# Ledger of designs, part 69: designed miniproteins, single chains, continued (4)

Each design is a single chain, and the fold is of that chain. pLDDT is the mean over its residues in the fold that is shown.

## One batch from the design tools (miniprotein)

Design m14535
Fold by ESMFold2-Fast:
Structure m14535 (fold): chain A 62 residues (1-62)
Amino acid sequence: SLEEAEEAEKKGKEAYEKGDYITAARYFGEAAKLYAEELGPSHPKTKEAGRKFKEAQEKAAA
């Protein structure tokens, strides 16, 4: 649901701010998936969550 996507995005942001990029990537990835299911892959919310997922994933790999 959209509520689950928003909660996942919030938890991703909290983890990212704390420098926990592994946890941030997991939550942003889940948010992107849920936003894509509810709003479609081209929606701004889906694209933004996907961008944050990639950014967190790149930082986690460093």
Scores: mean pLDDT 87

Design m14536
Fold by ESMFold2-Fast:
Structure m14536 (fold): chain A 61 residues (1-61)
Amino acid sequence: MTPEEAAELARKYARELGLTDEQADIAAGSAVMALNAGIPPELAEDVARKSAEAVKLTDDL
């Protein structure tokens, strides 16, 4: 999975959680940063999901 694919998945998960497009972009950026930091490609989907969930947690506060 490429960083671009992880960004797209993070946006998709963020939208499914009811987040705004701006929040979805933040989730995508977090996923790209994690992959660039050396997270294995096989964990990219989990990283994308967790990035969206982290933004949702902040929104709920």
Scores: mean pLDDT 78

Design m14537
Fold by ESMFold2-Fast:
Structure m14537 (fold): chain A 62 residues (1-62)
Amino acid sequence: DEYLELGKKYESEGDFASSVEYYELAIIADPTNAEAWRNLGDVYKKLGMDERAQEYYELAKK
């Protein structure tokens, strides 16, 4: 998934805003992509949004 790879690229560069946008696009393209949901959780955890991160981790399990 190109969007998932772009999300990972921007996350590794510390561009969390672009990372979130591309992970959201990956989820829109495939809502069953558990990796995209987990990676969104990881980004929100890095931003200090632990409650939101937990919500995305739970969505990744379903």
Scores: mean pLDDT 83

Design m14538
Fold by ESMFold2-Fast:
Parts: C-alpha cells; sequence; structure tokens
Structure m14538 (fold): chain A 110 residues (1-110)
C-alpha cells in the first residue's frame, strides 16, 4: 500500500470555513469513488486561526492506494480537480482567498 500526505494552508472568509471544507471533502470523495485501486482520500483540519475578517486553516490530505500507479493517477486527478475548485472558490464565489502547499510526503505502508 502507498500513502501520500499533503499539508495545505488555506485562507477563507470568516463564516465560510464549513462551505470550503465541504467542497474539498466532496472533491476527495468524487476522486476516491472514480479512481480504481484508490483506498482512501481523507481531509482533516489540523489548525484554525482567525485573522481579522479571515480564517487560516491548516489542512492535511491523506491519499492511500493499492499501488504506486493508482496513487500517481489519483494524485494527478486530484491536482487537476483542485486547480478548478480553487479557481471557482476564489473567482466565482469569493470564499477562498489563498491556497498554499506546505509539505508533501510519500511512503510505502505495510
Amino acid sequence: MYERRIRMRVTVKKGKEDEVIAAFQALAEEVRATTPGLLEVDIQVLERKEVGDKVILDLEMTIRAESKEALDRAVAELARQLVKLTSDLMNKKGLLEDLEILDVEVREVP
């Protein structure tokens, strides 16, 4: 089994955190449901900090797959869908102000 962890920092409008998190979780579930050999896509909120009219969320996305090939396909699809979702949340809905990738770890898991 292979695992990828991605840590992200997102800046969202105060009071819109749940809507943004729900959008990321819906994306994760869609990719999980449509990618053969993908076992898990999970998103967790590690930290929440209020800064004026904004909220900064530190998120961890964990992706687990049966094979390295399935992991790589899932990561490519998630990246493609995340770019689209981020653009929609920033430009069409005005809910998300920034998204930064902090760290990426890949490992083989027993």
Scores: mean pLDDT 83

Design m14539
Fold by ESMFold2-Fast:
Order: C-alpha cells, then sequence, then structure tokens
Structure m14539 (fold): chain A 71 residues (1-71)
C-alpha cells in the first residue's frame, strides 16, 4: 500500500542506519520508495534529522520498518 512516514531521528548516524535498512528492504522488493525528504542532512553541524518518506509498502516491509523504528 502507498504510505507517507515522518520520522524524527536523534542523529545523522541514526538517519543513515534507517536509510540503509530502507535500501535493503527496497532491494528485497518489500518497499518501493517514491520520495524522500531529509531535513538537516545538508548541514555540517550534527543535529536531529527529520525524514519524510513516501512510497509503496508491502505488509512485510511496513512491519519491518515499524520494528526498526521501535528498536
Amino acid sequence: MRRTVVLRLPSHEAAGAYLARLAALEEAGLVRVDEIDIEAESTALDTEARVTLTGEFTAEGEAALEAFIAA
């Protein structure tokens, strides 16, 4: 199903980990990413990152992303 997910992550490292997980799920065919917006990624100062993601999710892909966020 098509969804929009908005996340506030505590660091650029956390955002990088989330994007790596997302890329793995996309390679597995569980998620197709249509749009990603990342705020604060272009700054030199480490701060909280906001990620807005729009895409087509399978039930398994959605559950995997929710499990990652909850951890």
Scores: mean pLDDT 71

Design m14540
Fold by ESMFold2-Fast:
Structure m14540 (fold): chain A 80 residues (1-80)
Amino acid sequence: SAEQKELIEEAEKLVEEAEEALRKGDYDKAIELADKAEEIVRQLEAQKDTLTPEERRRVVLIGARAGTILIAASVNRKAA
């Protein structure tokens, strides 16, 4: 649906912003943005049977990217 496409696009933007925050050393911002993306991913996964195969792949990739950011930011925050 159009609403699901908007949620996928919003989650992709959040992950891109989180990756930028991580590159800048803003670990708290990276975690906040990645957590928001993970919330959208969980909402979309609850609706997975109504998603196209391409939309399902995008959701999986967003989840993987957000998870990677959360790990990297958490480790670097403790090291700082």
Scores: mean pLDDT 86

Design m14541
Fold by ESMFold2-Fast:
Structure m14541 (fold): chain A 61 residues (1-61)
Amino acid sequence: MEEEIRRLAEELGVSPEEVRNALKAGEIGPVEARVAAHDLGKVGGRPAEEVLRRLEELRRK
């Protein structure tokens, strides 16, 4: 799990702590977060705030 969080943070260009906080706040598993990261990465990456926003949207659904 920690390794998946680190990989996700590397893909999104944010700190692992920010990813970890977003996953806990959204109650999202790292797998779902990695799927979102793939989408974000394909559009050329995002700032941390947009990453958290995307993870928040996953939480909402």
Scores: mean pLDDT 57

Design m14542
Fold by ESMFold2-Fast:
Structure m14542 (fold): chain A 65 residues (1-65)
Amino acid sequence: SLEEQATIDVLVSLGLTEEQAREVVRKAKELGIPFDVLVEAAKRLVEKDPNPTVEQIVEEAKKLA
């Protein structure tokens, strides 16, 4: 969807690879995590570590949701 692609593009702009961004979006959809929460989680993690894992981003997003 357009919303999914926009979210992927934002995550890539934060330093994630395209494959990581797609996987993070896929897992967020499965868990019902809003994409704006997912982006906020990724922003917080990249401030501490330039290469956060997919698992770290999803877990951080779950805490914020």
Scores: mean pLDDT 84

Design m14543
Fold by ESMFold2-Fast:
Structure m14543 (fold): chain A 89 residues (1-89)
Amino acid sequence: VRELLEEAARLLAEAADAAKDEDAQLAATFALMAASIALHLPGDPLEKARFVRRHAERALRAARAAGDEEAARLLEEAIRLAREAERLA
């Protein structure tokens, strides 16, 4: 679970860096912060994975609305990893 969230955090950082739209970049940065919180603070692994997934899904909606295909691709992969973390929690 932890390794999946660490990889998701890496992809969220790449999405924030790749994002060409300011709203998509900000949303990806918030998702990265959510992943950092999940990795460093105590709590239920399932709730942590869901927290990361929800923020990543919000970032994906922003990237898609902006037509930012590169950020969207990275965010889709981060969401996949967060969903796998939910299954293993």
Scores: mean pLDDT 84

Design m14544
Fold by ESMFold2-Fast:
Structure m14544 (fold): chain A 85 residues (1-85)
Amino acid sequence: MSAEELRTQGYKAYGEGRYEEAARLLEEAIALDPAAATAQDYILLGEAYLELGRYEKAIAYYQKALALDPNDKVAQANLRDLQER
């Protein structure tokens, strides 16, 4: 499967509430083509891990999202809330 196909399936899995599968598919997509990873990919990973209660991983992915897009208000708000726990 291509990185783009894995990303598409990961986004679909997230939309269907399959957070563990979404995280796995997106991590596989990024591993195949790290240079093509977007801030949105990392935001979705952060959100998936947050839903799974894996707060340390959620924090790490929101930090990666902000490294690519420092002005992402969703990532900023979620990272702040998680770091205050």
Scores: mean pLDDT 84

Design m14545
Fold by ESMFold2-Fast:
Structure m14545 (fold): chain A 58 residues (1-58)
Amino acid sequence: FGSTKPLAPLSEEVRAVAQEIADVLNAIGDAINVYLEALKAGVPEEEARAIAKEVTDA
């Protein structure tokens, strides 16, 4: 390790928040992926939105 500027240590509080954010982002990512896949399959936008909403609700 050189004279590189030291990285700020992640506090236990920040780590807990990061975990919660990751879980939320994963759920949102899944919903977006389902929406995009439905659109690629030729599903109408309104129906694709309904499918994505079901994934978010699950």
Scores: mean pLDDT 70

Design m14546
Fold by ESMFold2-Fast:
Structure m14546 (fold): chain A 61 residues (1-61)
Amino acid sequence: SAKVRQAILEEIQEVEEKGEDPAKISKGELIERLVARGIDRAAASKTLKGFRTLGEYVRSL
């Protein structure tokens, strides 16, 4: 869980630096980005259960 959360925080920082809208990054797209960072797909999916976008996850923090 901590490793997945750290990878999501790194994605949030990169999204902000690139000027992307977190609300437009779907759960599926976020999972693929996390897998590219070496995160297990099942662990990413479990952590993002109930969220539709990165923007929804950010609002939960």
Scores: mean pLDDT 84

Design m14547
Fold by ESMFold2-Fast:
Structure m14547 (fold): chain A 60 residues (1-60)
Amino acid sequence: SEEEIEAAGKEIGKLLYEAGLVETLEEAEALGRVIVENGVEAGATPEEILARAREAIAAE
């Protein structure tokens, strides 16, 4: 759903910002949203995308 996409995007954005991969929280949230939207278009769920993003960011 749209709410699930928004929630997952914000969480991924927060993770990116806290990891120092993006300069501002606004840019991080926008990037997180794009990641979730692209993943959903590819057939993944917002939960799956968030889980994979957590692993990828933790590996940095």
Scores: mean pLDDT 80

Design m14548
Fold by ESMFold2-Fast:
Structure m14548 (fold): chain A 96 residues (1-96)
Amino acid sequence: MSAEELLEEMRKLLEELKKETDQKKIKEILDKMEAIYAQLVAQNAPPEVLREAIEILLEGYKIALKKATTKEDILWAIGRILRAIGDLLDLELAEK
């Protein structure tokens, strides 16, 4: 699958995530998005593509945080947000 096709699939999953209220299904959608991101990394996608993918993931984690009702789900979402920010910083620092 091309990098453009993988990014489009992530965007479709993000739109599905916006409509979902079940925390289990939210996590399943995010797991699929994370798998697509891992595939982009494995394919040595350009930094601009990886940045876009991380930004889509970050938006997904923010939605999961807003819809979280348990301490466990809140802490999970916060941890994923911090990881995504770290990945963005790694990309920025690699260009300096």
Scores: mean pLDDT 86

Design m14549
Fold by ESMFold2-Fast:
Structure m14549 (fold): chain A 69 residues (1-69)
Amino acid sequence: DELEKLLEEVPKKAKTDEEKEIANLYVDALKKTKSEEEKKKIVELGLKDAEKNNLEEPKKLFEEILKLL
């Protein structure tokens, strides 16, 4: 529940359509993944992508998601 709520917030914090597309890609991958280890890897990739593109709010949300895994 808490994880799902945070995942829904990631696309909402994106400012451009391209950012929303990328955010939705990560969210969809996380929802379809069953392994905790694989989920953690996906979130870490999302964090690196957000950091590279200077997306402060998505980065914070991915950090919170990572803490739940």
Scores: mean pLDDT 73

Design m14550
Fold by ESMFold2-Fast:
Structure m14550 (fold): chain A 67 residues (1-67)
Amino acid sequence: AEAHLAKAREYLEKAEEALRRGDVEEARKHIDEAQKHIILAILDGAVEEAEELARRLRELTEKLQSM
């Protein structure tokens, strides 16, 4: 659980950095990886922590779609 939460957070940070550079393709790649780790964290029972990361993922996905 904790390892997946840490990886999800890492990929969300990388996606945010890619979006700041205007690198839509790289941001999409990192968003996809973050989503995988969020799902794995939920399956491991870390639902509350994964919900916060899922919210950040949704915000980044919306920004990506508006670009």
Scores: mean pLDDT 81

Design m14551
Fold by ESMFold2-Fast:
Structure m14551 (fold): chain A 75 residues (1-75)
Amino acid sequence: SREELIKELTELVRETVAQLKELVAKGDIEGAKQLLEKTREKMIELYVKMGWDEEVARAQIDVTIDSVLQAIEQA
């Protein structure tokens, strides 16, 4: 259901933020980048399952992930 997909997306974001904070605190920038790549692919999959066009979902998620990556690299 759409409710279950939204819950899964919310959990994914929450878990990713927690893990990113830990990796950045350790100075593991490569681990942080790898985690973001995995999160990106899972977010695209969930958006497509919710009825988004894959190309549109990918473009929107890429903008968000690239912004986070830039912030990590500038830290």
Scores: mean pLDDT 82

Design m14552
Fold by ESMFold2-Fast:
Structure m14552 (fold): chain A 99 residues (1-99)
Amino acid sequence: STEENLEKLRRVLELLRELADRLAATGTEEGQFIADVLRAFVAQVEAQLARNPEPSEEEVLNFIQSVIELLTGFKETADAEMQALLDEAIERLKEIMEE
């Protein structure tokens, strides 16, 4: 339903904000870069929701999948601490997608 889709999207956006804060807290240039990318994505999605507050199931699933792919890409260059944070976020995103 639209309500379930919106709630899933809100949970994903909150997860991304939390991840961005944790990555920025590492004090590394790489962590700050990923945090900035994630914050930009969150802001873009929030702006889209302000214009169209009824995202489809397909739009939500495609967004989650795109974020998982992005985070997986960042793992290739991330240090062990950042890889652990990215892995935790990827697993939580997969759990939300399977609901």
Scores: mean pLDDT 86

Design m14553
Fold by ESMFold2-Fast:
Structure m14553 (fold): chain A 60 residues (1-60)
Amino acid sequence: SSEVEKVKKETEERLKKIEEKTKKLIEEEKDPRMQEIIREEGEAMKTMLNWMTEQEIKKL
């Protein structure tokens, strides 16, 4: 439905913002171990957002 498509599009935009922020934080960080932690946190946030989106779609 159009509502599902809208939710998916909004999620795609939010995912892009998470990716951009994560990339910037990694570029600003000099410690390789901290870069890995930042990357893992970014992936966890993306996973959570995708899960939340799936739950929202199920309510439609």
Scores: mean pLDDT 87

Design m14554
Fold by ESMFold2-Fast:
Structure m14554 (fold): chain A 84 residues (1-84)
Amino acid sequence: SMKEQVEREIEKAIKRSDYPRTLSLAAETQGEEELEKLRKQLIEKVKKETDSLNAEDMKERLTKAIEKAYENALKQIEERKKLG
């Protein structure tokens, strides 16, 4: 049930374009490979959304936010491993 609750919150965060929360929540239940796949998917989503709007500054800002959130999520996985 907890894993399912986290998965629902991830979907809500993606819908809200809250990429830091999306990656942080994924780090609670997923491994590094799944996290990298999610990072690539979020960057691709940003490209598609911003390219149609010709919003290069927004694309750069959101891409940097995703990359920073990804680094934080990797640290979160390492902290989770210390508890096992």
Scores: mean pLDDT 75

Design m14555
Fold by ESMFold2-Fast:
Structure m14555 (fold): chain A 59 residues (1-59)
Amino acid sequence: STYTEMSEEDMKKLKEILTTKDSDKVDKLLAELMEKNQLPPIEELNKLKEEIEKEKKEK
């Protein structure tokens, strides 16, 4: 369905969320994608945020 496919810009934002070391930037990008209704439920958003924080700590 149309709702299972993200635009190129939204995909770039999602990749930035997964790769950025800036938690404030993650919060901003997550809020933008969430407002567009193209992000998974809040529990999955929390997982993405948690994974990025772990990535920063484990390096």
Scores: mean pLDDT 64

Design m14556
Fold by ESMFold2-Fast:
Structure m14556 (fold): chain A 110 residues (1-110)
Amino acid sequence: SENEEMARELLEGIKEEIDKIKERVRKGIPISEEEKKIFVDLLKKVLDTILKNASKELAIEIMEELISYIEKVKEEVEKDKTVSEELKKAFTELLDELIKIIEEYKEKAK
């Protein structure tokens, strides 16, 4: 359906933005507090759009897939010996915040 396609496209867009931040972290580039706020705001807007346009079941499925993806990215960065411990901590703290936000939106979908 068009709503399912849109929700899947939004999911892929968020995954792409997470991958961009991951690549910057791998290059030793820190994430600013302003960039974290912008990303959190973007995530909330995407999740609001999914909740308004997708079925309850589809919204929960997409959010669970996004959490699984974030957990995979977190594991990849934690195992990366080329990334500093300071950057690992900052990035994993951001990823943990994103997971908490998604879990809150999953409860709203129920």
Scores: mean pLDDT 87

Design m14557
Fold by ESMFold2-Fast:
Formats: structure tokens, sequence, C-alpha cells
Structure m14557 (fold): chain A 80 residues (1-80)
């Protein structure tokens, strides 16, 4: 229930927020984490990769946050 609610909240943020914003990228990352916890690894990777691409393109995340996304993508790929 809490994971599904988190997913809905993050999707709402994504729909209402500028794609070039840190808020949008963090909502994508959070969506990916919730999908990962539900065992939806392919969908989680898609969310993380979009967050990573946008963060690298627009300088929206710190190096530490970018490494965190790369780590999560690698973990999800290992579980596919």
Amino acid sequence: EELEKSIEVMKEIIEKTDEKSKEYVLALAGLGVSLFQLGKYKEAIEAFEKALKLSEEYGLLSEEEIEGLKYLIEQARELL
C-alpha cells in the first residue's frame, strides 16, 4: 500500500513539474526506488536511466547523487 501510494505521488509530481527541474529528477529516482522494491526491475531501470540522463544533461544532481543512481541501475540489472 505505501509503495503504491508513493508511486502515485511521484507520478503526480512528474506530471506537474518541469522536466528540467531537480524536483522532477528526484521524483523519477523515487519512482524507480519504489518500483525496485516491488520487484519491477525493468521499470525501475527505465526511471533511473531517465533521471540520470536529465541530471547529466542539465546539471541537476550532485556527483554523489549521480553515483547513487548508477549504483541502483547496476543492482536492478543484476536482478533481471
Scores: mean pLDDT 83

Design m14558
Fold by ESMFold2-Fast:
Structure m14558 (fold): chain A 69 residues (1-69)
Amino acid sequence: EIEELKKKIEELEKEIERLKEELEKLKKEYEENPSTENVARLTGVALRLIGLEFEKKLLEEKLKKLLEE
């Protein structure tokens, strides 16, 4: 279970990095053309990033608790 948590955290880190790259592209597009559609896309990716960062935080706390035992 500890190794499974470590693996999940690593996978989340990689996905977060990919979404950060996507967010950067969308931010550039928004700066060049601030449309409702570009705002919606930017917001969607930003919210997903927040969700994944939160999930990673929860898994890190679970891992910490297990390692303290």
Scores: mean pLDDT 81

Design m14559
Fold by ESMFold2-Fast:
Structure m14559 (fold): chain A 74 residues (1-74)
Amino acid sequence: LEEEIRELGERAERLTVEVLEKVEKASPEEIERAREHVRGLTEKLLELAKTDPELAREKLEILRKQVEELEKVL
């Protein structure tokens, strides 16, 4: 579960950077803020996995679907 969360977080960060850099032409500062935001969400989900792994897995599956949908349109 924790490894899956880390892998999804890395994918989400990569997609976020790609969208901001290539599609939106965002500034380096905006890109860094977005990276920090995604990393923070990943850390929170990792903490949830330690406390409530079942709920963390449910949230992971929802987020994975959203990331996969975004990957398809990029």
Scores: mean pLDDT 77

Design m14560
Fold by ESMFold2-Fast:
Structure m14560 (fold): chain A 91 residues (1-91)
Amino acid sequence: MEEKFELDEGETTEWKPLRLDRPARVTVKVIKGDGEVRFRLINTATGEVVLDKTVKVGEEASVLLPPGDYRYFLTGVKGKVEVEVRAEPVP
């Protein structure tokens, strides 16, 4: 999975579903802009917050997750950003 988002300050995406059939590394990266984004990722079955990070231009955050049903959202914290969210299966 790879998705891209453009966010202005104060904008929040809807909850985005993320279903993992196998273990995967989920990465959020700010690829363009001058601001910051907050990324929140939860386990839908447990309600556990598995990642909650603010990421700025040139930074990324990642977490290795087991198979399961997850949801995430993004909030533009500062400035304007283009954000990439990836889920890459691991061996």
Scores: mean pLDDT 84

Design m14561
Fold by ESMFold2-Fast:
Structure m14561 (fold): chain A 89 residues (1-89)
Amino acid sequence: LEAARAALLARLTALRERLLNLAPPEVLALLDEALAVVSRLTDPALLAALDAALAALEDALTSPEERDPHGPLAALRAAVAAARAALAA
C-alpha cells in the first residue's frame, strides 16, 4: 500500500511539474486534488482506480495522435471524486 501510494505520488508530482507552464489552471488544480487525495487514501481499490486513471492520462499526453485527453481527464476527475467521497464518509 505505502509503496503503491509513494509511486503514485511521485508520478503525479512529475506530471504536474511537466505541465506547470503548459496546462490550464483547472488541470493543475485537478492534479493538486489528486495529490491531496492520494496522500490520505488507505483503500487499495481506490488507489488502483486513481493509478489506472493517471496511467490513461499519461498515455494520452505522450501519444496525442492516438488518444483524446478529454476521456482520461474525466476519468481522473471521477476517481478523485470517488476517493474524496470515501474520505468524507
Scores: mean pLDDT 76

Design m14562
Fold by ESMFold2-Fast:
Structure m14562 (fold): chain A 69 residues (1-69)
Amino acid sequence: REEQLERDILAALALIFSAVSKIAASRATPEERQKYLKASEYFDEAARLAPTDPEKARELLKKGFEIAK
């Protein structure tokens, strides 16, 4: 089912972005570290919600990317 596959992909992407943000935080300056950690929190929440609330998950992904800029 495409709808379920889309939710699964959304969750997987959110987990990947969370992991990448945490790695970026570990290698960032002290000022940038908090930015990446904050973004990873939004990505973790998006991954958790993607199976049940994909709309909210997309909103959280957008917020994470906005913070990571």
Scores: mean pLDDT 81

Design m14563
Fold by ESMFold2-Fast:
Structure m14563 (fold): chain A 76 residues (1-76)
Amino acid sequence: SELEEEARRALDERYPGRDYFSLSEVVDVALELLRKRGVEVSRDQVFREIVRLQGRGILSRDQAVGVISSILEKYL
């Protein structure tokens, strides 16, 4: 999907060469992409949504792409 491609690109630009991400890092990328699209949400709102979708812990690249794209779909 186009949103998954955008999420992957943003992760690669911010964290080149990485296959695993913390919740905080995934929240940072999701916020950047939402704000770029004119969507204003709090960091806390995005963090709670990621935890709801994936639980707590470290996310693989594919999990990070999936959760970011799901959040973008919800707010777009």
Scores: mean pLDDT 85

Design m14564
Fold by ESMFold2-Fast:
Structure m14564 (fold): chain A 75 residues (1-75)
Amino acid sequence: PPVLSEEEIRERFEAAREEWLAEMAAAGVSREEAERTFELALELELAKARGDEERAAALAAELERLAARLDAAAA
């Protein structure tokens, strides 16, 4: 698939922000955790676009830890 520019990635994330927060709220995720997850996902896509594999791996691991914590809190 084509690699998006940093500007395109930022614009797409901003366009989706309100819908993402609303969906997360409906799923029982707090606004703070939803916003944190959104910011980490944005940084991950930016790292991928830059070809920064080390940073992308670190951000992916942080997102995995956050998802596991949210799943545990929901149980």
Scores: mean pLDDT 78

Design m14565
Fold by ESMFold2-Fast:
Structure m14565 (fold): chain A 78 residues (1-78)
Amino acid sequence: KEDIDLETQLALAEIMIAIAKLSLERGLVDEETVKMLKKAIETLREIIERSTNPQIRADAERLLVEAEKLLKEAEEKL
């Protein structure tokens, strides 16, 4: 159950990152884009700390790097 819950949280974080990336590409960055990225980063950090599954952990680490890069870009455009 915990692994399924973490996989669901990982999928939601990936969706948030995809939405934020699309907003950046379209020049539609706002405070909600920044909030979404910060929430995704928090979720990914929790997944890394809680997951014992190496595949989930690796995916979360990859997404965390992307989310942090997108957050920096979004904050520069506000």
Scores: mean pLDDT 82

Design m14566
Fold by ESMFold2-Fast:
Structure m14566 (fold): chain A 73 residues (1-73)
Amino acid sequence: MTAEELVQKAQEYIKKAKEALEKGDYEKAAKYAVLAMQYADEALKLGDPKAPQLLQEAGRLFKKAVEGIQKKK
């Protein structure tokens, strides 16, 4: 997988995580955010200049999703 493909996958899962958060599906949002972070981290290791911001965004979405899960308990 190229750095460009990893960036595209990270962006795709960031979009899915945002959609899940809007629906209140915090469990799906957390899963998509983790996938986005994994792809962004791999792109970062390959030196892609977009990867740091994608990793930060995915991490923020994951934190918001986990907070949403905790509030339901």
Scores: mean pLDDT 83

Design m14567
Fold by ESMFold2-Fast:
Structure m14567 (fold): chain A 67 residues (1-67)
Amino acid sequence: MDEEIRELSEKAVKYAEEGKRYRELGDEEKAEKYTEKAIEYLRRMAELLGERTGQPVEVDEEGVREA
């Protein structure tokens, strides 16, 4: 198992959830900050997964921002 991919995936999910929570609380500044972190980790994970599987992995940045 690739620990780096696992760590990036866990961080992406965690930051996406934090972003969503701050958005629900009306703290748009923090929501945006955590959403950007989630997208950054998703991009890195997708890049590594694409290299390992030989297939491109798309990042749903819009879905993360809307969540």
Scores: mean pLDDT 75

Design m14568
Fold by ESMFold2-Fast:
Structure m14568 (fold): chain A 113 residues (1-113)
Amino acid sequence: SSSLVQSGGGTFAEGSTVVLTVTGSAETVGSFGTMWFKESPNGGAEVVIGDTTKRGKGIPSRFSGSQSGTTAYLTISNLQKSDTGVYTGVSGGKTAEGVYGLVAGEGAQVTVV
């Protein structure tokens, strides 16, 4: 029943930098780290960052993940129009005793113009 607080979306110029954040708790982001998913306007979905800092296969080096305490960050530098999409931070959380599931932010729309 835990959710993450997500921020940082908007409309950005090509070549600029965006930082998206998700904030959780010690039992979510603090324990499990964060994975970042991108949903493209054409409906394609991909992992851009897994295991807090690890770029997905084929993801450019201008994408980076980091974490400080219970806040995780997705930084995208040198924004390209192809980076337009909804980015969602996802972590782990305890859904029942002895059972863990996913907890997600609300998503952040990034539009590159």
Scores: mean pLDDT 83

Design m14570
Fold by ESMFold2-Fast:
Structure m14570 (fold): chain A 59 residues (1-59)
Amino acid sequence: SRAEERGRLGIETASEEALQAARETAEKLREIGDAIDRGIALLKAGGSREDFLAAIASK
């Protein structure tokens, strides 16, 4: 371990909780992205925009 990095580790530890909150937000964004991707697949399969919106709303 390096004494010079102890100060940096302190800052990283302090920002760890902020990173956890950011990861929670990223997980929610992934769920939204997956729903959109599913909706796009329905559109490519010949679905309507109403089918697209229903697919997103179902998730």
Scores: mean pLDDT 68

Design m14571
Fold by ESMFold2-Fast:
Structure m14571 (fold): chain A 100 residues (1-100)
Amino acid sequence: SLEELKERLIEIARRLLEVAMELLKKTEDKEKLLKAIALALQAIGIEFDAERAKTLEELRELAEELIELAKEILELTEDEEIKKKAEEILKEAEELLEEI
C-alpha cells in the first residue's frame, strides 16, 4: 500500500516535470519562463522527497504540493496540449490524495 502510493506519486511527479519542461520550451515571456523553471525544480524536489518518504502523512503533503503545482501550470499556460496534460495530472494527484 505505502510502496504502491509512493510509486504512483513519483510517476505523477515525473509527468509534471515533463509538462513543466514543455511549458518552459514554449514560453517566450521572461516572467513566465522563471515560473516554469521554478515549477520544474519543485517537481524534481517532490520526486526526491517521495523516494525518501516513510509515512502516509509525508506522501499526503507531497500529493498536496503536486496538486498546487499542476494548478500553477494551468494558470500559466494558454497551450491546449499542456493544459490537457496538466488537468490529467491534477485529477490523478487528487485521486491519489483521496487514497492517502
Scores: mean pLDDT 87

